Designed miniproteins, single chains. Designs and how they scored, part 86

Each design is a single chain, and the fold is of that chain. pLDDT is the mean over its residues in the fold that is shown.

## One batch from the design tools (miniprotein)

Design m3178
Fold by ESMFold2-Fast:
Structure m3178 (fold): chain A 100 residues (1-100)
Amino acid sequence: SELDELKEKLKELVEKLIELMKELNAPQSAIDKLKELLEKLLNSKDPEEQRKLLVLLGVAIHDFLTWVKENKPEYYEEVKKIADEIYETINKILQLLDKE
């Protein structure tokens, strides 16, 4: 399904971001939060729970982008590019959930 394809794309993008977070020595708590939210989202069968988890995932990524701007500003544009792709994918999933 289109929803399953977008969830797989989201997983790949978030995993790519997590590898970059490790390379940048991001706080382990930030990495763990993204892993937790992604796992809960992929295992959820409830559209309302999925919407809440998608919003929380977006917030967690925005918080990391803020951390990059303050601590690793030379990587900001690279991280922002991945974050923007994740936000676009989240928005597409949210639109599909509204049709169910």
Scores: mean pLDDT 89

Design m3179
Fold by ESMFold2-Fast:
Parts: C-alpha cells; structure tokens; sequence
Structure m3179 (fold): chain A 94 residues (1-94)
C-alpha cells in the first residue's frame, strides 16, 4: 500500500505538468484526434495503476508517448515516458 501511495503521488506530479502543457496548447490539441487519443491512453495508464495493473500502465504510457512524439508534442511524449518509467521501476520493486 505504501509503495502504491508513493507511486500515485509521483504520477500525479507528472500528470500536473502534462495538464499545464495541454492547457498551453489547448486549441491545437482539441483539433487533433491523434493527440486526443494519446491523452486518453495516458488516462487509461493512470486508471491501470489505480487498479494495480502496472504492466498494462507501462503499455498505455508508452503508446501515449509514441503518439505524442509522432504528432510533434515532444515535451508531452517525454512526460508520458517518465510515467512509463515510474511504473516500470515500481514493478521491479514488487
């Protein structure tokens, strides 16, 4: 439980940074269905972590990162990769 609580706390910090970048580029993001899909995948990753499915969370965050990168949102892609790495590191400690 303590490890899960620490993971959620760190994940929410990264998610906060992602939300700030989304707000900054809101008009472009709302007009791009692939970027919206990347955001949905990141949300599914967070949901997977809440459910204790760390392997699925890594997959969702890596797919989100790829879509952000392919669509020119390099900073959002980096944040999604940080979320994937956080989940992967936590999985190794279990």
Amino acid sequence: SSLHEELIKKLLEIAGKMQELIAKHLEEILSDPKVLEAIRLADKGIEAIREGDLEEAVRYFEEAARLFEENGYEELAELAREMAELARETLKKL
Scores: mean pLDDT 84

Design m3180
Fold by ESMFold2-Fast:
Structure m3180 (fold): chain A 59 residues (1-59)
Amino acid sequence: MKMSLEEQYIKIITDTYLDELEQGKSEEEAEEIARQVGEGLEAPEEVIERGLEEARKRA
């Protein structure tokens, strides 16, 4: 299925956070890295926050 650009950003941010936690980083470090990735994608702040919220609910 084709995802919207916003859905792709949310997925990348969510996956980044969860991957960093799997690598043994703290929740704070995982959030910081995922946020930096979102900023690098030039994702809107709202999209970054949605990705992080989704990730925290799955962790």
Scores: mean pLDDT 81

Design m3181
Fold by ESMFold2-Fast:
Structure m3181 (fold): chain A 57 residues (1-57)
Amino acid sequence: GEKEELIEKAKKSLEIAEKNIESNPVVARVAAHEALKAAEQAEDKELIEKAKKLLEK
């Protein structure tokens, strides 16, 4: 369903963000923002917290 698709999108975006944190911080930030939006639409608290943590200093 739509919620499952949003969860998958959030997880994939988080993987991209995590892989790019050191090598390309700008790409990591964009991916983390995409993950946050998808996680918020899916109402997945764990994914929301993970995305927010990646966007912190």
Scores: mean pLDDT 82

Design m3182
Fold by ESMFold2-Fast:
Structure m3182 (fold): chain A 65 residues (1-65)
Amino acid sequence: EEELRKKAEELVKKGFEAMMNKDYEKAITYFKEAIEIYKKLGDEDRAKSLEGAINTLKQKIEKEK
């Protein structure tokens, strides 16, 4: 409902803030929480987009070791 949608949007914003601070692991955590909420809301497209972003961030973390 409205509360869940707002929570998902705030989690996405926190994820982007973590990315700006180069805290990619924290960004992944926030995006995972947002994905769970979007799936509950039936928003499969946004959930899949965030899953793609997580995969890209994981590759960046491994490549910069």
Scores: mean pLDDT 81

Design m3183
Fold by ESMFold2-Fast:
Structure m3183 (fold): chain A 68 residues (1-68)
Amino acid sequence: SREEELRRRIADLEKVIAGLDASIATYRAQIAAETDPARRAWLEDQLHTLEGAKSLVRDELARLRAEL
């Protein structure tokens, strides 16, 4: 059913969000401990990319949840 398909897709995206949150937490911890400006800048760029990806997945998740 459409409801079963939506629930499966929602569960999959929730797992993606959990993975992104773990990666974001790791990068934030690395940034806080990093003393090399070049490495810090690279880590901040990676964090920005992950936060952007999370925003897109969150928006898709909200759209799917609204269909239930």
Scores: mean pLDDT 91

Design m3184
Fold by ESMFold2-Fast:
Structure m3184 (fold): chain A 65 residues (1-65)
Amino acid sequence: STTVTLTAVAEGDASAEELVAQARAQAEAQKQKFLAQHPDATVTDETELALDAHRAAASITLSVP
């Protein structure tokens, strides 16, 4: 199996909660595009975190058979 990690980062003056939500939405969009090309892929992990006062990240890990 091949493992692929998709990461999105949101930056700005919004709240940490809003930046995490933005990063998650971006990562979700990347996941949808990846699954359209690799319909047999499975999501194995999803993480989100605030990196600092102005940045947040979300990552989705997928396994391709």
Scores: mean pLDDT 85

Design m3186
Fold by ESMFold2-Fast:
Structure m3186 (fold): chain A 59 residues (1-59)
Amino acid sequence: SSVILGVARHDTGLSDAQLAEVLALIAAGRYDDARALLQREAGLSDEQATALLEALKAS
């Protein structure tokens, strides 16, 4: 949903292109790659990246 995308941008500082890449990886079932991208680009911990990934999957 647009709310989850807005929260992700606000909390992580990710660009629209980076969020689109994360969503594409999630759609492809590549959850470990999506989590690694969130950690690398947004500086999130494993726990924070996992929580955001689960929220994006539930959108």
Scores: mean pLDDT 76

Design m3187
Fold by ESMFold2-Fast:
Structure m3187 (fold): chain A 62 residues (1-62)
Amino acid sequence: SLEELAEKLRELGFSEEQIKLALELYEGIKNKDLDKVDEATQKLLDTLTKEQLEKLAELLEE
């Protein structure tokens, strides 16, 4: 699941740093770690474009 998410994000043109943050967000959500979710979300908002954020949200919802 984490590996599949990383592969999809690479195909969409995400950098390795952006992928790492997305995986940290996914793990935080799965583990109900709100501090990790908040930290990863802030870094993603600083790093991703609006289009990239929308694509990531779609992948995490499904």
Scores: mean pLDDT 80

Design m3188
Fold by ESMFold2-Fast:
Structure m3188 (fold): chain A 105 residues (1-105)
Amino acid sequence: VPYAIIGRLLAELAEKTGNEEALKHAREAWRDGSVEHVRKAAELLGLDPELVTTSTAEALYQIGKKAIEEGHLDIARKVADYLRNIFPDEEKASEIEKLIEEKEK
């Protein structure tokens, strides 16, 4: 799992939600790829730390769903792009795209 990329997305989500403690841990993960900081940032953002550390596609999917739930569609679109082009998972990409479209209308 590319924990630096996951850490970056968690940092963007933490910044949008104003969670300063999660942002600190997410920035460390983005910088060094630390799984410990990914787990802590995820926990503080209300995500399951297991789901964001065992599979890249699952981590992206969980972050995307949380971003949509909280109205951060810019982050969700980045997740969909990752799931289409970088870490291909057609089912998860399609689901995130559908949730974005539903939230926009």
Scores: mean pLDDT 84

Design m3189
Fold by ESMFold2-Fast:
Structure m3189 (fold): chain A 66 residues (1-66)
Amino acid sequence: GKEEIEELRKKIKEIEERIKELEKEIEKLKKEGGDEKKIRELELEIEILEGLRGIYRGIIKILESK
C-alpha cells in the first residue's frame, strides 16, 4: 500500500544523496586538474544509480495507478 511507496521513495532519496556526493567528487577532481579515469568511473556509477532511481520511480507509478 502507501507504506510500500514511502519505502521506495526513501530508497530513491538515498540514491539521490549518493548521486550528489559523486557529482561533488567529480567537480573536485575537475578543479584539481582531472584524474580522467576516476572521473569516468564516478560518471559510470552515477549512470547506474540513475538507472536504479528510474526503476524505483517506475514501480511507484505502477503502484499509484491502483
Scores: mean pLDDT 84

Design m3190
Fold by ESMFold2-Fast:
Structure m3190 (fold): chain A 70 residues (1-70)
Amino acid sequence: SKAENALKKGKEYLEKGDFEKAVRYYQEAIKIDPNNAEAYYNLALAYGKLGKHTEAVKWARKALDLGYEP
């Protein structure tokens, strides 16, 4: 699916250290599937790696609200 492809690309860029591209693909994944708790958590990790701590906290809270267990 499109959401699965976006999530996979996000993970690939996160592993490569391209955190800006990881953010874009995780944002695409949540636009397609707004209840994907893992995508919000990974988006938070990518923002944290970019030093964007306000965004990281925001999206981590969203992931936990959706039942994500780290």
Scores: mean pLDDT 87

Design m3191
Fold by ESMFold2-Fast:
Structure m3191 (fold): chain A 82 residues (1-82)
Amino acid sequence: SEEVRKVLQRSLELLKIRLAMLQRQNADPSTIERVQAAIAKLEELLSKPHLTPEDIREAAQIAREMGLGLEAKQLEELLKKG
C-alpha cells in the first residue's frame, strides 16, 4: 500500500511538471487535456483510503500511456508480489 502510494505520488509530480511545461510551450490542447485527465485520475486514486488491485492496474495503465515506463513497471511488479 505505502510503496504503491509513493509510486503514484511520484507519477503525479512528474505529470504536473509535464503539464506546466506543455502550458508554457502552448502545446496542442488535446495533449494538455490528456495529461490533465491522467492527473485527475491519479489524484482520485490517491484520495482513496485503500487501493485495490484494480486501482493499481488502472494506475499502471495510466503511467504506461503517459510514457512513465519506470513507474508503470514498478506498479506492475508491486501488483505481482501481492
Scores: mean pLDDT 88

Design m3192
Fold by ESMFold2-Fast:
Structure m3192 (fold): chain A 80 residues (1-80)
Amino acid sequence: KPVTEEEARAIMLREVKRLVDELEKAGFSQEEIDRALQRAAARLKEVIDEGLKNGWTREQLEERVEAVRDEVFAEVKAEL
């Protein structure tokens, strides 16, 4: 079934929290975390909008949101 707006919001909040936890555990500063979240926010908005528009399942949206989290983490780590 297509993901709902409420489910999409819950997925986003969960993955944002995971990104913050991973960055904190890796020793990033609050300023670096804030910059990573700004990058993630823009990409996550696009992914969620696309998923809702195209009727993605919850599982499809979760996979793509997780991919964005991994991508942002890798980019931030590589820029140090």
Scores: mean pLDDT 82

Design m3193
Fold by ESMFold2-Fast:
Structure m3193 (fold): chain A 107 residues (1-107)
Amino acid sequence: GEAERAAEAAAEAAEAAGEGAAVAAAAGAARAAMLAGAGAVAAAAGAAIARRGGPAEDAARAAEGAAEAARLGAEAAREEGKEEAARGAEEGAEKAEEAARRAREAA
């Protein structure tokens, strides 16, 4: 149903933001890692709630939050001058933004 599709998309947003956070952490971009990581945790929580019969809207909001956090992480990585971290964070942000769009469409 709608909640299941929104939860799946929110989980994808969490994974994308988490991958960006991992690349940022490995490259020493601490601020970028913290921002993207926080978004990943929030999206994962939203997905879990939706899977337990919570509203699809909550999963969509969580996915959107993860996409925003991942984007802020990419910007932070660029400000820190960590090129590898910036590339990984940018890729993660783009994937999270796409997943957030799908979560919203499902809600």
Scores: mean pLDDT 81

Design m3194
Fold by ESMFold2-Fast:
Structure m3194 (fold): chain A 66 residues (1-66)
Amino acid sequence: MSPAERRAQTYARALAELLATDPEFRQLLDEGQEANRAGDSETMAKHMEEATERLREKARELEEEE
């Protein structure tokens, strides 16, 4: 696999694990979607940044395990 494919696979695994095991991560995504539907772009961006940081941290953990 290319480095890009491997990185995408790691992020997909991180996302799946967070969705399965971290209810706070799911809440961040849900709240971000609600803010977007309400037109609150600032709150949506904040929740997306927090969710992205959690995803990035989980992906790093998975990379260290491999």
Scores: mean pLDDT 78

Design m3196
Fold by ESMFold2-Fast:
Structure m3196 (fold): chain A 59 residues (1-59)
Amino acid sequence: HMEERLRRLVEAAEKTAKQARDIAEKYEKDGNKELADFYRRTSKVAEELAKLAREALER
């Protein structure tokens, strides 16, 4: 069932977004701006993926 796969994708993407955000904060605190920016961007991409998957569940 495609809906089950999309729900799992939402969960995985949301977890990835949170983990990437936490990693970005650690690198920011450590002064590694390049890695902080990379993980911040990764978090946003994962959040957008979760949003698209949720939208697909309704369409």
Scores: mean pLDDT 84

Design m3197
Fold by ESMFold2-Fast:
Structure m3197 (fold): chain A 70 residues (1-70)
Amino acid sequence: VDELIEKARELVEKAKKSTDIKEQVKYIQEGARLVREALAKATTPEQVERVREIYDELVKIVKELKKKLS
């Protein structure tokens, strides 16, 4: 679980730093997949909270991308 959370966080950071929309989408999709897997495997409130924080970051990035594409 911790490895999935860490990897998802790295992908979120890469998505935020990427200047290519297609790259950002790929990182977001992979990050979302890892967040879902981490949430499914989370057994403690602390793990759930860490996953929630990353999910919230992904939602913000997705909203920013939709705004740029609209």
Scores: mean pLDDT 77

Design m3198
Fold by ESMFold2-Fast:
Structure m3198 (fold): chain A 77 residues (1-77)
Amino acid sequence: SFQELVDEAIEILRELAEKHPEYRPLFDSLIAGLREAAARGDKERVIALLDTAYQLAESLGDKEFAEKLREIREKLR
């Protein structure tokens, strides 16, 4: 479901925040944004936030987490 995919993305972002504590405020902001967009049923905003999260994970060299975020985004399209 939509909510299950959002929850999966939030767990990935939590793991990224633990792995990169210097970027925790940025990941926390993305998590808050995902929760708010999901509560409103704003699928387009969720996809945009996942694109941002994917780019951040890629920039940090976390290819496995980036790929998981990409897969979640594709399931939402």
Scores: mean pLDDT 87

Design m3199
Fold by ESMFold2-Fast:
Structure m3199 (fold): chain A 60 residues (1-60)
Amino acid sequence: MKKIDWEEIELAFLIMYAALLVKSAGLSPEEAARKVRELGRKNGFSDEVIEEAERYARSL
């Protein structure tokens, strides 16, 4: 509990980004999922984090 879980923070960041794309920018869930994948890959996030964030984006 004294260490930051960076994978959890990375996931939260992508989830918030997906929500902003759909709710604020008016993108479709599929477009948001694509943008989340692009951003996660560009920043070197793990495939598991990216896939979970994409799944969330598609659920919006």
Scores: mean pLDDT 81

Design m3200
Fold by ESMFold2-Fast:
Structure m3200 (fold): chain A 60 residues (1-60)
Amino acid sequence: MKEFLLSIGGIGEERAEKLIEAGYRTIEELAKATVEELLEVVPEMSREVAQRIIEAARLA
């Protein structure tokens, strides 16, 4: 999971850890998330980055 998140542009190790700690521990959990839910966990993240995470997870 952490390696997957770090492969997405705009995600650093700190932001990846925040998502994992919030319960996004699998690609399937990320694929079910909304942009708004990801931004609640990492509010400093851009909407564009949050959208890329969800799209990448859904395509995996």
Scores: mean pLDDT 78

Design m3201
Fold by ESMFold2-Fast:
Structure m3201 (fold): chain A 84 residues (1-84)
Amino acid sequence: SALAAALAAFEATLSKIHLKAKILLSSGKPEDIEKGKKLLEIVDEAIEEVKAILASDLPEEEKVARINEVRDKALKEAEEILKE
């Protein structure tokens, strides 16, 4: 389904951000550790937002759109942190 595809893409995106966070947290550099913590916060916030969307009574098409918006926002926020 379109919802299953949106969730798979969301999970893949979050896994990449989480992996980057783990690498940064393991660097031993204070600046990188701080960036890693911020990336984990983005992941946690995105997961909570998607859980709320899935628990809602919204039509499937609207849930897909909202999940894609959360994914795009998480990617953009992660890119801004990594750009610093």
Scores: mean pLDDT 90

Design m3203
Fold by ESMFold2-Fast:
Structure m3203 (fold): chain A 60 residues (1-60)
Amino acid sequence: AVSISQALSAVKVNGYDDETIERAAKVYNVDIALLKEAVQLHKENPNLSDKEIAQIVVNN
């Protein structure tokens, strides 16, 4: 959960392109599919915190 929230925060700062997502996944040792899911959830639910999104993703 912590690693996914950190990776999502990095994507939010550096941009939402595939290269940024792949780099964030590698840096924080997160499954790229889970990070892409977290990014999509963030775009659909901007009122949720990075921690809340990370918890939803790891519980699926």
Scores: mean pLDDT 79

Design m3204
Fold by ESMFold2-Fast:
Order: structure tokens, then C-alpha cells, then sequence
Structure m3204 (fold): chain A 65 residues (1-65)
């Protein structure tokens, strides 16, 4: 499953990383920002980042999440 999150001007992608899900920052810095076992954990991380920047996180799922 693929979910793309946007947090305060940053784009985060929730992608599969082997047996886990990883949150990646696209465009700015390539790499794994956070690694999680489930999409829900990755989503929670993205929302926490948005709160720290003072903005709401937006998730753009590639399909039904």
C-alpha cells in the first residue's frame, strides 16, 4: 500500500521497506525518515511532525488505504 503525506511543505511517502513500512521524505532529502511495522504507525509519525511544525498533515493515498 502506498500513502503520500504532506507535512508543512514537506512530502512524506509511506512505502514498503522489506518487511516494514518506511516514511520517506521526497524531493528534499532522500532516505528513510522513520521506519514502522504498519502504515498506521508511519501515519502517526507524519502527523507528529506536522504538529511540531504547526500545520496539519495531509495524506494522499495512492489507492484505498
Amino acid sequence: MRVIGVAAGRTLEIAREGAERAVREQGADDGVAFQADTVEEARAFAEELAKRTGAAVGLVPAEAS
Scores: mean pLDDT 49

Design m3205
Fold by ESMFold2-Fast:
Structure m3205 (fold): chain A 69 residues (1-69)
Amino acid sequence: KEEADKLYKEGMILAGKGDYEKAIRLFEKSIDLDPNNYIAWYNLSQIYKRKLGDEEKAKEYYEKAKKAA
């Protein structure tokens, strides 16, 4: 609820600063508390695809995002 939304917003700020490692942790905590946060799933998918080159994991998170929406 409020905690999940706070973690998500903090993760967005860190991702914007290029701190992807910390952003990933915050997004993971956010979705653990609120699995319906499709935007957090989407952001995880993008980081894994663009930053880490993990296309399979990116696809997995993207499918989760679509189902959470």
Scores: mean pLDDT 80

Design m3206
Fold by ESMFold2-Fast:
Structure m3206 (fold): chain A 62 residues (1-62)
Amino acid sequence: MNEEIVKRATEIALEAAKKNPSPEDLKKLQELADKVYEAAKKGNVKKAEEYAKKLEEYAKSL
């Protein structure tokens, strides 16, 4: 598992939660974070990075 990608995804999600997002936005953030974790667990670094980027972009849009 790529621990660095997982740690970064967790930090992004926590920081986004501080912005008091809607329940729908929180659900989307969690969904994207879960996809990063699943890809990392499978050893699919490319897919994990793709989902991490989507998570970061979504968090910035809030």
Scores: mean pLDDT 79

Design m3207
Fold by ESMFold2-Fast:
Structure m3207 (fold): chain A 62 residues (1-62)
Amino acid sequence: GPRARALVERAEEALRAGDADTAATLAMQGGVLASIDGDEEALARAREVGRRAREAGGQPAR
């Protein structure tokens, strides 16, 4: 729904700005709402942004 898409858009903007932690948080929230709403496109985008944000520096693996 609209809220899920808005959170995903903000997550994508945060990722472009280099804010991996913010991007991961917003992508997670957007993904949850997209799942509830059945919005597969928003869910796929949320998962993409979340994965890239975690690899960029949101995870303590490196």
Scores: mean pLDDT 80

Design m3208
Fold by ESMFold2-Fast:
Structure m3208 (fold): chain A 64 residues (1-64)
Amino acid sequence: SLDAADLAALAELDHPSEEGARRAAEHLGKSPQRELVRAALEPFLTHPNPNARAAAREALARLD
């Protein structure tokens, strides 16, 4: 299960400011729950907000 900090970062991506999206991506990309975070980020790759899509791609790249 995802911890509270990872859940908060994912919630930021639902309505992201540019700075909020960047910080959420940095946090999620360093998560020890790598597999769970990767699965949670996949839907954001097709999110209508370009900041959310960019953040999801950046976080997934960091998880690799």
Scores: mean pLDDT 81

Design m3209
Fold by ESMFold2-Fast:
Structure m3209 (fold): chain A 61 residues (1-61)
Amino acid sequence: ELDREVKAALGEIYYALGLMDKERGDVEGAIESFEKALKLYEEAGDEEMAQFVREKIEELR
């Protein structure tokens, strides 16, 4: 089982990928990356980051 800290770090990586996709105009890719980041932050118990990523997904829909 991955530690919560490792899951949070992986969530940061997917969040960064989502930002890169958004900057490139790849809205679908950005949403997919943010959804992966959201799942990882939720599993890590980082509710503040999870909520932040949910808002980013909503902005792109």
Scores: mean pLDDT 81

Design m3210
Fold by ESMFold2-Fast:
Structure m3210 (fold): chain A 91 residues (1-91)
Amino acid sequence: SDEEYEKKLELVTSALLSQIENEELKEELERLKELLKNESNEVKILFLQALQYIVNKKYDLAIEKLEELKKKVKSEEAKETIDRIIELLKK
């Protein structure tokens, strides 16, 4: 069911976020998660893929996924949050 799939995505996303040690990066990623809550499953999957790359310290691949995500989101606040995350990953 769509509800069960959404719950599974939320659990995996929360587990990945819990592995982020940088507090500033974690705060921006948690903010982005909330901004994406009403977006499509495709958008949520792109966010999850970006988180997987971040946790594995594959920052160049994470930035590519975040740029794909930015193109698919409707909210300007979400786009601005994505840009802040990308800048944090480049440091």
Scores: mean pLDDT 87

Design m3211
Fold by ESMFold2-Fast:
Parts: C-alpha cells; structure tokens; sequence
Structure m3211 (fold): chain A 56 residues (1-56)
C-alpha cells in the first residue's frame, strides 16, 4: 500500500542522517540541523519542531 511505502521511505531517509543531525545539535548548530531536515523533505516549521524534540 502507498501509505506503508511512504512510511518506510521516510524512516530510511531519517536513519542515515540521524547521527549527523545529533552531532549538529550537540555542537549547538541548530541551524545546520534544521537545514539538513529541510533537505529530507520537511518544511522549516517541521524541521524546527523535530530539532526541539531531539534537544529533549
């Protein structure tokens, strides 16, 4: 089904970049982490929300 394929692709897109995003957050480079998340297919609001969630 289309929904399952979309969920799997989103998960796979996140997994390889999660380490890089976490490293940017640990360094305090939140802008870099937001930009990376935007490149993965989210908009700025989604990227900011995700970074906020990962900080805690």
Amino acid sequence: SAGLEAAKARGQAYVPDLQKINELIEKGDYEGAIELLKKLGGDEAEARATVELLKE
Scores: mean pLDDT 68

Design m3212
Fold by ESMFold2-Fast:
Structure m3212 (fold): chain A 95 residues (1-95)
Amino acid sequence: MQAELAAMQAELKARADEINAKMATLSAAEQKALEEKLTQESLEVEAALRPRAEEALATGDPALQAEVQRALAAAILEFMEKIEAWIKELEEERK
């Protein structure tokens, strides 16, 4: 269990480090375009999750809190996948 949790955290960190390393190879213009896209998607996710997060805080319902946490984790994973896809598209466009 503890070893499995540590392995999962290491995998997520390695993935984040890989994304950061690839982002560092992007031009300032490409980085800005990616930032603007991420900002827009972040605002949309926050708007969608806000009512449920506020309800979880107000009620103290552990099941609702767990559901909000799972939704947030899923959104983070989707953001990582989108960043990876956008970087791949930029790499392909560079020839």
Scores: mean pLDDT 73

Design m3213
Fold by ESMFold2-Fast:
Structure m3213 (fold): chain A 57 residues (1-57)
Amino acid sequence: GPLTEGARRGIAQAEKALAAGDRAAALTSAGHAYKMAVEAGDEELARRARELIERAR
């Protein structure tokens, strides 16, 4: 659904930002992805977004 698609896009954007060294952009994208994944009930996407948040800190 839209929340799951949004979470996947946010995760991809966060990974790109981390690869570029932009930790602030990665945190923002991963945070939005986490919220969308939790709202969608997608535990795997929520876990992946949380891992990205920790890596960006």
Scores: mean pLDDT 88

Design m3214
Fold by ESMFold2-Fast:
Structure m3214 (fold): chain A 119 residues (1-119)
Amino acid sequence: GVTLTESGGGTVKAGGSVTLSSKVSGVDFTDVSVSWFRQRPGQPLEGLASVIPATGGVLVAPTVAGRATPSVDAAASTAYLHLSNLQPEDTATYYTAVGPASDPSARYWGEGTQLTVVA
C-alpha cells in the first residue's frame, strides 16, 4: 500500500525555522502530486503547498508565502517543507497527502508530525 511518514516536528522557538520531511512509499514519485497541509488547534485543515516532482510544478498558499519553501528529492521519494520566521500561530499538526497529478481527489494521507512554536 501507499504510506507517507512525516517527521521534523517538535518544539521550536518563535523566529526560528524548521524543515519537515515526508517519506513516500508504495507509489511512483514521478506520477504524483505531493501536498502539505496543517491543522491548528480548533481550526480547519489548511492547505500550505503542493509540488509535482515530474514537472517541478510548485504552489504555495498566500498565508505562508515568503516563509514556506517546498522541495522534493525524487530519487529518495521524499518531500520537504522548510518553514522560516516561525510564529506561535504555526503551532499545528502538519500532514502530507499524495495522489495522482491528474486526479488530486484520489489522495493518500500521512499521520502527521506535530510542531509547537513557543514565544
Scores: mean pLDDT 85

